# Designs tried in a protein design run: designed miniproteins, single chains. Part 88

Each design is a single chain, and the fold is of that chain. pLDDT is the mean over its residues in the fold that is shown.

## One batch from the design tools (miniprotein)

Design m3054
Fold by ESMFold2-Fast:
Structure m3054 (fold): chain A 74 residues (1-74)
Amino acid sequence: SHHRERGRALLASGRRLFDQGKYLEAAMAYRQSGERFRRAGDLDSASESYRLSGEAYRKAGKFDLAERDFELAR
């Protein structure tokens, strides 16, 4: 589906950005990936993407956004 394909692309982009130390950009990509997987009904992939977003926001010092995304991963 469109949402699942976009979710996978955003997950790959987030991983690359995270590996480059671009934590805020990675968090945003992972967050968008989670939203796409959620819309596709792929809840396991959505949960993983939100967890990765939370970790990236934490590394970026965005603790309030990290908490929100960890809650969404639950």
Scores: mean pLDDT 90

Design m3055
Fold by ESMFold2-Fast:
Structure m3055 (fold): chain A 99 residues (1-99)
Amino acid sequence: VRAVVKSVTAYDGKEVEVTVEVTGEDAGGIGVLLTEGTDGAGEVVAHAYGAGARAGINVLRGEATRPVESGQYGAVVVASDAGGGALGQSVGTAEVTVK
């Protein structure tokens, strides 16, 4: 499974909506952690999760642990199997738009 964050929208800095493209195979779940700084090693500022992620576009909903500002964040994407076991992790960046 390969998952790439396409967009992130934060509403009032509390609710987050993450659009993820899944390529190849379906996953049991996709989690996304947004981190302070672009290296994925910073503090987690928001998270989103979707169960039963399918190949193609998936919209994940979640929340910010604190209000987030528009800008670039680290994005840690974790794919899991149907039993919740980790299939893989990738680290990238995501641009957050606040509405």
Scores: mean pLDDT 74

Design m3056
Fold by ESMFold2-Fast:
Structure m3056 (fold): chain A 74 residues (1-74)
Amino acid sequence: LEQRAYDALRPFLPDDQARRVAQESTKVALESLKNGDSPEESANKAGQVAARMGVPPQGVTRLAKAVLDSLLES
């Protein structure tokens, strides 16, 4: 999960920031899922965290997709 989020963010952010955004967004996605939210809603919340941390829109879209795909594959 975190690795796929990090890989999605690498083209848009410096490595240290990409890693921090991946950690924070995936933490929020997993908490959302544990609270009964759908994979789609959890991925959306991860995208909101990334946007708040300064990720450009195309990076937010790629992160949300990577998170959603990971949650659906588990």
Scores: mean pLDDT 81

Design m3057
Fold by ESMFold2-Fast:
Structure m3057 (fold): chain A 68 residues (1-68)
Amino acid sequence: SKEQEIQDYTSLLIQELADEHGHDPRLIPHMVEIANLALQAYDEGKSVEEIKQIVEEEVERVREEFEA
């Protein structure tokens, strides 16, 4: 289903982000924010491709903040 595809993809990117940063607990609020952003976009009727792009952009934003 569309929901399952979005959930699986979002979870995969969150897991990759956590692995890259040694499971730093400071990531927990960002991981929750990423998941909520995906759900919000789904509720707004955005396509799977649009939601995947939104999640990817948010993950990259978090990476940049952790490198700063």
Scores: mean pLDDT 84

Design m3058
Fold by ESMFold2-Fast:
Structure m3058 (fold): chain A 100 residues (1-100)
Amino acid sequence: SSIQQTIDQANSAINQAVSIMHDVMAMIRADPNPPIGDIRAYRAQLRSQQQQLQQIRDNMQANGDPSNPQVQQTIAQVGRIIGGVNGVIAMLDTRIARLR
């Protein structure tokens, strides 16, 4: 079904976003002053993930069955991951600003 495909896409996108956030944290642990190009590349990836997650959430809210607990749980989880992605982007933006 289209909703099951959307849930599967949401879980895939969540896993991708979490993986990228972990890679960012690993980069910073390895070098507190990573190359600006790497910071900008990760920021671009996270912004892309943010847009994808928002589209998935909007689609689920518009077309999902609000009485389905799996749909509600997935929407909530996507929202939490968007929050996490926004936090990491803000951290990277702060680092970019300090290099000016």
Scores: mean pLDDT 88

Design m3059
Fold by ESMFold2-Fast:
Structure m3059 (fold): chain A 84 residues (1-84)
Amino acid sequence: SLVLSPDGPQERTLTLPTTRAATYEVEVVAGRAPVTLSASADPSASATVTLGTVSESGGTVRLVVTVQATPSTRSVTFTARVLP
């Protein structure tokens, strides 16, 4: 999970191992500010990231991210950022 608190850093990074296609639920707690999510893979060209579901409630943004990874993909790094 990625947690962006109002009193803390407005950018958080999470790195997860992956060896196949996987679905991640990324929870971002960031008040009402708009949030962006990006992803990269190691090796960097070996995964496709699709944002599927977005829901917001009580200042929490929940994103469902599907990663289409190859067996040679070792990790995926997600970065969440609060926009002004």
Scores: mean pLDDT 55

Design m3060
Fold by ESMFold2-Fast:
Structure m3060 (fold): chain A 75 residues (1-75)
Amino acid sequence: NKPETLQALKFYLEQLGEEVPVASGGKLSVQQLLQLLETDPEKAIEVAAEAFGETPEQFKEYLIEYAKKRGIEFE
């Protein structure tokens, strides 16, 4: 994964607080997903995309746009 995608996901998760909204109605902890992002970034993106109800590719584009709209700059 690109550094920008990982930074955008971390920012998105930090904005959510304690829990990630899951489209299927399950529960997913922000802390667990942040830990997964550090140990297995590819799996973290897949899990987050599934929770969001999107493909990993679509979710990555969403994250970058979300972060940019919130004032995050990518270098």
Scores: mean pLDDT 74

Design m3061
Fold by ESMFold2-Fast:
Structure m3061 (fold): chain A 68 residues (1-68)
Amino acid sequence: VANNAVLDYLKDKLVVKDGPYATKDDLVGKGFYGEALVKSTEKIDKKELTVEDVNEMARIRNEAEKKQ
């Protein structure tokens, strides 16, 4: 469930941004693994994912996990 919320967020982030861009280390540091990490890395390569986006994705994941 938490992974689906993160993937839905990434589907909406199809816009190139001027930064600050996220890095793979930012994603790993926030505990992202598997499909969410792969999809987020693709967005980083397209310059579509910022550090603020990584923080928001971590918040979404944590909220979904707290509901269990």
Scores: mean pLDDT 72

Design m3062
Fold by ESMFold2-Fast:
Structure m3062 (fold): chain A 86 residues (1-86)
Amino acid sequence: SLEDELARLQAEFDRLVARGRALARQIPDPALRQRYLLELDIMEGMALISLGVAKVIGDLAFGVEQLRRFLAEVRAFIAELEALLA
């Protein structure tokens, strides 16, 4: 169901955001570390707003589409962090 897909995507998004925060905390430069942590906070906030909108309008398909977009964004963000820390 769309509800099950939405729940699965949200759980995956939460896991990736947690991983992103763990990686960002490893950045030695305090200013760069704070910037990456802030970017993650903004990304998480925007995803939650998009999910809230989907719930209000009753469009779960829209919620799935938005979460897929944010999953792609957080995966790219993690790849950037992994490259930075290599």
Scores: mean pLDDT 89

Design m3063
Fold by ESMFold2-Fast:
Structure m3063 (fold): chain A 88 residues (1-88)
Amino acid sequence: SEAVELATQALRAAAAGDWERARALFERAFALAGRPPELGRRVADLMREAARAAEAGDEERERRIAEELEELTREFLEEVKEALKKEK
């Protein structure tokens, strides 16, 4: 899957600290998977903030970001479930 390949490249870019590239790749991966590209950008932005919090030892901020990522993923999963219902 091209979406999986793009997401894998986005994770590698994020690990290398190339957040601009990670953001663009997540956006494209989500769009190709039929998902909002804004969600991909938001995931990259939150991962960058989590990396900064971890480097600073800010466990409270890292936890808050993890909660926000979980909320974002939950809404996305609800959208996917609703889309599948319409294909009956």
Scores: mean pLDDT 74

Design m3064
Fold by ESMFold2-Fast:
Structure m3064 (fold): chain A 107 residues (1-107)
Amino acid sequence: TNISEALKLVIQAMLRVIGTFTDAILKAKKAGDEKKAATLTKLQREVSELFVEFMKAIENKDIKKAEEQLGKLKVLRKQLAKVDPAVAAELDQGIDKLKQAINLVKQ
């Protein structure tokens, strides 16, 4: 079903983005940048929560709610770009997959 394909895209995007955050957090800790590690850990939690709310919206075919979560992810992406541009670039790719998931559910 279009919902099953949409959920697969969301899960794949979430796993990749969260993994990229984990690698960046570990790199910051190894470099002794505790402030960057703490900021990335907070942003990882916020991004994870928005992905979960997005998945629930997709399961319920709630396009408006899914687009609201997408908007919040774009705001966090701007904050993330100031902290770690590489992690922000991976979130951009994740956001594009979430847009594809919305388009699948609209059909």
Scores: mean pLDDT 91

Design m3065
Fold by ESMFold2-Fast:
Structure m3065 (fold): chain A 72 residues (1-72)
Amino acid sequence: SSKEEKIRQLTLKFIGEVIAAIGAILDGDIEEAEKYIERARKLIEELKKLGADVSEGEKLVERLEKQRKEAE
């Protein structure tokens, strides 16, 4: 279905933003990490509106925020 395809596409985008955030944190690019985390959060909210289970994604974003703050 179109809904399932959209969930798949948003999930892949979410994974991309997470990978980018991890890279930015490791490189000390705190401002870039903030941007990627913010994009990941927006994708979580879109997935949530589509009825996708985002519990693991939400936990991952929380961990990334903690790591970003610790890298400051």
Scores: mean pLDDT 87

Design m3066
Fold by ESMFold2-Fast:
Structure m3066 (fold): chain A 55 residues (1-55)
Amino acid sequence: MSEYMKRAKAVAENPEAAAQKLVEEAGMPPEVARQMALHEAALAREEIELGKPVV
């Protein structure tokens, strides 16, 4: 699987952990990181269903 698919699975399984990584790695405010993680989790579910990256 591509790196995108591995990331998609991780985000879909635990969006909160993904949000924490955004705060730590990108310095995002926690509320913004949560919104980004939720959006990424939604895309991740689409990617898993399609079997390929959406974007």
Scores: mean pLDDT 71

Design m3067
Fold by ESMFold2-Fast:
Structure m3067 (fold): chain A 65 residues (1-65)
Amino acid sequence: GASREEGRALWEARFAGKHSVGGTEGPDLSKLPKELLVEMLQDPAAFGLPAIPPLSRSAAEAVVE
């Protein structure tokens, strides 16, 4: 399964860091509930991000801590 480091690396690679997911191209994900971020990382395709590999619940929870 994906580790915390793997999950964070995938997130950062796609969004160039959490601070840059805000603005005109997407929502400010840092302001979303952690539970919603965990669900998003488990099923990125449902959130319009099909190119991001899904993470396990444990890996997603570790990334959003």
Scores: mean pLDDT 58

Design m3068
Fold by ESMFold2-Fast:
Structure m3068 (fold): chain A 54 residues (1-54)
Amino acid sequence: SEKEKYRKKVQLLVASDILRIASEIDSELPVPGNKERAQQSLEAAKKLEEEAEK
């Protein structure tokens, strides 16, 4: 249904936003692998955003 499609889109966008926030936090942590973890979260967020646009 249209409502189900809209709900899925919103869920993907919310998950994407959470991953972008996680990426920002990880990038600022003074621990080994922080940049790699931040990049992985950002890539996952972008993939979810692309999925939501379909």
Scores: mean pLDDT 83

Design m3069
Fold by ESMFold2-Fast:
Structure m3069 (fold): chain A 94 residues (1-94)
Amino acid sequence: MDDELAEKLEKILEEVLQLMKENPEMTAEEVAEKYEELLEEMKRELLKEQGHPEEEIEKLLKRAPLSKKQRSEITMNQLKAYAQQNNEELPKLK
């Protein structure tokens, strides 16, 4: 489970980094929204596999009451950390 979660997280981070490289006109907020959507879908699948009922999954996936700016800052920091771990720089956004 932990190894599978790590692999799925890496795939999401790689997909979002590739999206940023292909779409340099994207804002940090748009990147954060895409990342959160992919992360939420992954978590939903894992919770279903663990036997959680749909109502409990929706409660567990409820996003913190953060502003779009706060969410984008958190997401961009995570993407930056992952890029640095792979000896890459974050793609420049406009």
Scores: mean pLDDT 75

Design m3070
Fold by ESMFold2-Fast:
Structure m3070 (fold): chain A 86 residues (1-86)
Amino acid sequence: LSPEEREAVITSLMIGGILGSLGFSLEQSVEETEKTLREKGLSDEVIERVVEYIRKHGPGAALREGFDLMATEDFPKKPIKLPKVK
């Protein structure tokens, strides 16, 4: 995965997860995510991967995965991340 692809995946997982959290069905969350990604001009491979993840794990898991990836790549620099427990 390229850095650009990682950012696109993170954004897409967050969009799909937020829609699911707002009470949208899995199908509706997937359709809106796919539409948004196509409008942004992302590749079919990226779109299919994101959609497959949402279908397989659900929108709540997709939202969590997006936040976890953001925390790894875009460290918030705030005391939100807990230190490792020994």
Scores: mean pLDDT 62

Design m3071
Fold by ESMFold2-Fast:
Structure m3071 (fold): chain A 84 residues (1-84)
Amino acid sequence: MEEFREAYDRLLAAADAGNVEEMRKAGETLIRIAKENKDELKDEITLLSVVLGLEAAAYDFLGRKDIAEVLRTLAKELIKIGDE
């Protein structure tokens, strides 16, 4: 649980800093933890997929397409994990 939260916090910090490379690293960690703990984190994974989708839309409207694409890709991966 804590590792999942820490990966998410790192992802948001990287997004705020505009650091796409750190976002990818944090996102990879987040996806790995989600896959390994899918049954335990099912509700958190579903909620986070919605939150990341909304954040992606917000960054897209602000012209930060690079950040929006990373967040949108992560949201899609989390939806896929949560559905299975």
Scores: mean pLDDT 84

Design m3072
Fold by ESMFold2-Fast:
Structure m3072 (fold): chain A 84 residues (1-84)
Amino acid sequence: MKVLVLLDSEEDKERVKASLERIFGEKNDYDFVVTTSDEEAIKYVKENVDKYDLIVVDPSLSLETAIEISKIAKEKGKKAIYLG
């Protein structure tokens, strides 16, 4: 499946990738998107949610942003997970 992974730092990509591969396996298409702000993360999801089967939000983004992203995903019939 195609998985969107939202985080705020390039430095966290390897840590988050390792965690996701342990939970969901290595056979998924993981698309890591680094956003510099909560607003940028929300905008990206609004514009791109239809391209993904699952949205994963790293705790480097705020819980409030994760809640908003979950609402957007749900309105589009997609699933979202917060790793916090």
Scores: mean pLDDT 83

Design m3073
Fold by ESMFold2-Fast:
Structure m3073 (fold): chain A 137 residues (1-137)
Amino acid sequence: SAAERERMRAYLGFVDAILSALKMEADANPDDEEAQKLLEKVEALRRQMLAAYRAGDLDTLKKLAKEVIEEMVKNAPLILSQVLRSVANEALTTPLSEAELEALIELFEEVIRLARKYGQKRVEQVAEESLRVLREK
């Protein structure tokens, strides 16, 4: 449906924001092998998400987006925190459909769940604050 396509675009857009931040970090730190490996892994997941989007496979796309979030919580919590604030702030000025807003809320709730699971207290706090901003839209 149109709403499912809007949700899928929101998941892709969220991961694109993560990828943009990771590329900037990797470019600034070319000798950081862990940063390069994380970028390569997220790029591979993003390609799989694009294939799922083209196939109309929302469930696979959601699963892959959650895998990206888990990798970020484990390996780049500070970068993830910056992306969460950026996405929430952009949502204040960007027109979002109800489906796009619901998809972003679901992603932020997943960040909170995984941040709790991995003991990333700062990520949990930033995600909760950012979720409040999204809910005011």
Scores: mean pLDDT 89

Design m3074
Fold by ESMFold2-Fast:
Structure m3074 (fold): chain A 66 residues (1-66)
Amino acid sequence: MIKLSEEQRKEIMELLKKAGLSEAAALAVVHELEKITDPEEIKEALLKAGLSEEEAEEVVELMLEA
């Protein structure tokens, strides 16, 4: 379980919304990401949510630079 800071959650939410997700969809993705420890699974979850590979990599990098 990865615990994201409030600031990280807001940044990730804004990236997800920029990628075209609704606020509800972005929240669901953030909750899934908090349950995943493996970067490959995080990327896969983001791709399934509708992000491009580039957008998914950007989110993963943000989570790793915490």
Scores: mean pLDDT 75

Design m3075
Fold by ESMFold2-Fast:
Structure m3075 (fold): chain A 86 residues (1-86)
Amino acid sequence: MLKLTIVSVSRSSSGDITVTVERSGLKQPAVVAVHLYIDGKEVATKSMDSNAKTETVTISAPLDYGYVRALALSEGEFVESDPLTV
């Protein structure tokens, strides 16, 4: 079963947020589309290549701050990460 983990979140002085997402649990390589949410609002989408274990996404000056969550669907399996503060 696919598993997503937000492993780090950092904020720049300009307000840009950099989020690193890790994936595990897939038995076969598959492209995974990852959707990032802050306080229930989608702020970014990034595709992870079939061989990528981690992906980094920069969100330019988001209006909301709070909890970041990652969501993905792969081969009919839906998964959400634990939240991490921004």
Scores: mean pLDDT 74

Design m3076
Fold by ESMFold2-Fast:
Parts: C-alpha cells; sequence; structure tokens
Structure m3076 (fold): chain A 61 residues (1-61)
C-alpha cells in the first residue's frame, strides 16, 4: 500500500470515527477478526493489509 493510499484510508477512518462511532467499532472488530484469520491461515502482511483496506472502503462507501 502506498503512503498516499495509507493517508487516504486513515482520513476515511478518522471521518467514520467522528460521524458514526458504532460503524467504526464494527469495522475495527472486522479488521481484528481478519488479522486473526490471516495469522491462523499464514497469510502475508500484504494480503492482510489489502483485505483490511477493502473493508475500510466497503464501510466508508
Amino acid sequence: MSDEEEKELLAKLAELARTDPARYAALAQEIQRLHQEGLRNNWSREEIAERSAALVRRYAA
């Protein structure tokens, strides 16, 4: 993930936390589950990062 993509995703997360804290909490739990699943299935850090980014985009849409 590029620095610009990371900055954009962080901005979207900050906005979501301000406008819909319940949805932000749900997203955080989904990302935590994804991270745990990735560790259990030996996914790469890049795979986990890309799937996490997809979740952020889905919740921010």
Scores: mean pLDDT 77

Design m3077
Fold by ESMFold2-Fast:
Structure m3077 (fold): chain A 75 residues (1-75)
Amino acid sequence: SPSRAERIAAMEARLEALGVDPAALRELVQLTLQEDYDAAIDLLSETLGLPKSVVRKALLGNDPEAQQKLVEAMK
């Protein structure tokens, strides 16, 4: 399984491809590293237009279908 750092790096690369500002990416990484998952979930939900429940399941590794929806929204 990919490490937490590898998952974060992959997420950052996809968000950067969507034109997310580097400052916003740094904030997202900081929130995730502080285990402030609620703030990270809120940011991603607003940015990608996904329900918070889907983003939460994807980030916490609880639901493969939610992870697929998150990846598809980043394209």
Scores: mean pLDDT 67

Design m3078
Fold by ESMFold2-Fast:
Order: structure tokens, then C-alpha cells, then sequence
Structure m3078 (fold): chain A 56 residues (1-56)
């Protein structure tokens, strides 16, 4: 689906993923520094967050 967390701050999304996410879980939020772009946060198998900028 096209659902994302909208204007949720990246630190809040990262905290949710670290506290409630399982390995392989991800969240998508709007980029505050690159209008029109998204940031994908992924929790890997070692509990490490990975961030990726998605430009449209």
C-alpha cells in the first residue's frame, strides 16, 4: 500500500523501530532536508538501523 508515517520525525520513527520492530521491519517517513523525498529506515538482523534516501 501507499501508507507511510507522513510527517513523523526520523528520530521518532527510528525509536519505534528499535523498540517494537523485528529484524527486517521497516518504516518510511518524509525527508525533512529533501522535499518530495522519503527516508526508509530498516532494522537488520543485528538490531542495527539502516537509513536510505528515496528520491522520486
Amino acid sequence: GEHHLGDMPVPKAARLLLETGEPGAFLVVDSPTTPGSLIRLTLDANGVLRAELITR
Scores: mean pLDDT 71

Design m3079
Fold by ESMFold2-Fast:
Structure m3079 (fold): chain A 97 residues (1-97)
Amino acid sequence: PVGEAMKRMEYEEQLKNGKTESLELKIEGHELRARAEDLLFEARLRGVKEAEELAREAIELADKAIELADSDPELARKLLEEAREKIRRAEELLREA
């Protein structure tokens, strides 16, 4: 008789933790997307084609991560890591230009 109440509380706690993680991933995704959009604009103005391609890929990865944050947070996290790396590479190319 007590087992049903305990299972419900455990499930509620897991859902709250999952919602927090999903929200954090979405926030990170939106922040990375905004940074990538700024880099895309700068790369186009300076004519740095490789940085433009990296910035565009970072936008796509961030969008996909935001979409998957609720259903597949592990994949979303990996996509955000890839987006961050592409942003870093684009920033490096723009500094060298």
Scores: mean pLDDT 82

Design m3080
Fold by ESMFold2-Fast:
Parts: structure tokens; sequence; C-alpha cells
Structure m3080 (fold): chain A 80 residues (1-80)
């Protein structure tokens, strides 16, 4: 399905990209770990392309705002 292809592509990009960003000191390990956890939970919990993209947009908005607490709260909601 289109959803499964998108999920797999994003997972691969995160798995390959995050270690490089940490190594290059472009992102903190803490932010990288929170972001990766949130992306994996969004992958697990999304049942449509629209839902997946909406949840990713919410996560990216929190990252742009530097709202680490917001990312932690999003992770808690996704674990319900």
Amino acid sequence: SELEKIKESIKKEIDEGIPVLIKEKKVSKELAELFKEAVYLIIENSNSVDEFLEKLKELFSLVIDGDLKGIEELIKELKK
C-alpha cells in the first residue's frame, strides 16, 4: 500500500539520518532520541496517509518551535 511504502521510507531516512546528525553535532542526542521515538510511534499508530502526514506535521511544528516538552507530551499521547 502507499501508506506502508511511505512509512518504510520515513523509517529508513530516520534510521540513516539521525546518527549522522548526532555525529556532526547538528542535533543533541536527547532531541534526536525524542524525535526518533515520536516518528516510530506515529508510524505504528497511523492508519491512513492523511493521518500519518498530519501527525508528522504536528511533530515538525514542535521541533521548529524548540518545544521539547511538547514532543514529550506528544509521545505520551501516542503511547495511549
Scores: mean pLDDT 80

Design m3081
Fold by ESMFold2-Fast:
Structure m3081 (fold): chain A 80 residues (1-80)
Amino acid sequence: GSPGLAASAVGLARYLEDSGVAEVRVEGRTITITVTGDEAVADAAAAGARGLEAEGGVRVEVRGNTITLTGAVSFELFGP
């Protein structure tokens, strides 16, 4: 995986958290995004995460309003 993709994943998660539409947890190589906004926000967030997965270096799991991203490097290196 690319450090740039990890930074992009953190950026997506923090954008959603700062917008007040998600709760974000970063733990090592895993980002968990719990969408607290409406279904349209959840769908858009999932699409963004899947776009990052398609570039390679992150894996994405979507379960209801929860999006889990797993990277090849620690996301903690890129901060909140």
Scores: mean pLDDT 76

Design m3082
Fold by ESMFold2-Fast:
Structure m3082 (fold): chain A 85 residues (1-85)
Amino acid sequence: SAEALQLALTYLSTGEIPAAGPSPAAQATAEFLRAVKAGDEAAALAALARVLALEPDDEGLLKALAMIAIREGRPAVLAALEAAG
């Protein structure tokens, strides 16, 4: 989860998506970031569902993803994060 959090924080700081390592959570987070950046809401929601399944209690990661959803103007993604807890 530290790797996934670092990906989200790097994107929030730089707007760039670094290469994800082999962690399933990092891979799902990278997929989410690519989809959000591209404006692909369906892909972003699918990737978010994988992140939530893998890292349901990572409050730092979920907060970072919510900040990204707000900044990129993705209300459906933000609503899904709020519904998850």
Scores: mean pLDDT 82

Design m3083
Fold by ESMFold2-Fast:
Structure m3083 (fold): chain A 91 residues (1-91)
Amino acid sequence: SSLLEEALRLLDRARELARQGNDEEAYRLAMEAIRLAREAFRDDPEVVLELDILEGMLRIVYGLSKVTGKPMGEEMARVIERIRELVEEAR
């Protein structure tokens, strides 16, 4: 699926940006990747539920970054990697 290939490319870029401390761009790209993955897995309720849980985790980590003013790069990268693993395994 071209949607899943794009989602994986965005997740790889987001993980790189998170490791560089660019939480804002990492979050933006990871959220776009989740959107594309949700579209591709629309007919798989178990995968969609797992994506929703990981999106919640990503929002929490990003929220902590915004509240503290400190990059959450390692935590952000960890959540992004879990999203990537889910997408890769489910395709």
Scores: mean pLDDT 89

Design m3084
Fold by ESMFold2-Fast:
Structure m3084 (fold): chain A 68 residues (1-68)
Amino acid sequence: MEKVSIKVSTSRLGTLWRATAEILDEKGNLIDKVEGFGETEEEAIEKAIEKAKERAKSLGYEVVEVEI
């Protein structure tokens, strides 16, 4: 399986939190990007990571690292 890392960043969107999860290859190239939203930063991060892991798996990648 080809290996990817997930890099998560957060921002406030009014009363909601947005977490952006970037799926990066071993060279640091962006493969895809997904967003999670929540009432808390932790909830937004959890949703973004879940979506990113599902997306990476659907593309045939193994997630080896998650950076927040």
Scores: mean pLDDT 84

Design m3085
Fold by ESMFold2-Fast:
Structure m3085 (fold): chain A 108 residues (1-108)
Amino acid sequence: MVDESWLDDLLERLREEGLSPRVIVLALAYFYLLIKPDASLEEVMDLARRVAKEVGLELTPELEEELRADLELLLNTPVGSNGVDVLSKLRGIDRETARRIVRIILGE
């Protein structure tokens, strides 16, 4: 289980940017894969469910399936790919939102 101290700090920063709960879930999943690139889909789905609960995102079966598809896209992305290009392929994330997420996560 990941140390939750980094999660709380990053969650607050993403909330301050006014990002939607769904986008916050995807941003944190992306960050988790940067620090643990060998993580399984089920590990990332567990993280997504935890973050969804923290940000008040209700995971309907349809939304959970949609998130699973987006997370599979993240897992199948080559190591070293541009984060803006990766994130902008996910549903509900345009290139401006992707740049904002990358800036928060990686620091510019």
Scores: mean pLDDT 78

Design m3086
Fold by ESMFold2-Fast:
Structure m3086 (fold): chain A 91 residues (1-91)
Amino acid sequence: VDELYEEALKLIDEGDVIKALEIALELIEKGEIEKAIEILEKALKKLEEMGASEKVINLLKKAIKLLKKGKVELALKLLKEAIKLIEEEKK
């Protein structure tokens, strides 16, 4: 668990935001919601710095809000949609 969290933070620093978001999905599925939220908030900042689209930024903001409210299934759906859009935007 701690290894996944540390790896996700390293990936964000290196600009591999997609892999960090995939780790956040794994942590959510394992019930590690607080660690997943921290990863998502850092990934959100990195994506804003990298000039990600408003649609991606809004999906991540909504997913974080849903996780904080305990709406895990909806948050997972939005996170998967955000990952797909980031991959598409890479051309």
Scores: mean pLDDT 83

Design m3087
Fold by ESMFold2-Fast:
Structure m3087 (fold): chain A 107 residues (1-107)
Amino acid sequence: MSLDELILRLRGIAAGLEHTRDLARKQGASQELLDLLDEAIEHVLKAIEALKNKDLEEAIRHLEEARELLGRARDLARKEGLDDVARQLDALIREVGEVLEEVKKLL
C-alpha cells in the first residue's frame, strides 16, 4: 500500500471515530469515554501528519497509542452498556491494526 493510500485510510478512520464519538455523546457516554475517544482521534491525526512527513517510526508510535486508547474506550463503552459504540470501536480498532501492519512493512 502506498503512503497516500495509508493517509486516505487513516482519514477515513478519523472520520469514523468522530462519528462514533458523536454517537457515544448522544447515547449518554461518560466524560471519561469521550476523553479517551478524543485522545485516540488526536493520535490518528498525528499519525497522518507523521506519514505526510515520511516519519514512519513516529506514525507507528501514534497508531499504537491510538489502538491502546481505543481498546480502553471499547471496554468502557461495554461497561456503560453502549453496545453500538463498542461494536463500531471493535471495527475501527481492526482498521487501525491493519494500517499499523502496512506502515511497519514500509520500514
Scores: mean pLDDT 92

Design m3088
Fold by ESMFold2-Fast:
Structure m3088 (fold): chain A 75 residues (1-75)
Amino acid sequence: GEVTIQVLKATDENTYEVIATFTGDPEAAGKQAGAVLKEHSGENYGAVVVEVKAASDEEARKALETAAAALKEAI
């Protein structure tokens, strides 16, 4: 499966700016998003998976787990 991850910067309590978008392999996208978050440690940044492309619910779940694990590892 493939994921799309957006890295968001909180500009105020109700507003977010998309600062980066990573699409493709879950592990690669997760690592890239995590690297951006690590670079901005101590600021109001977060990451959100906005799309998952998979042939099944099982593949989608595995893609999300892989992306999340890679993101946490990169931080």
Scores: mean pLDDT 83

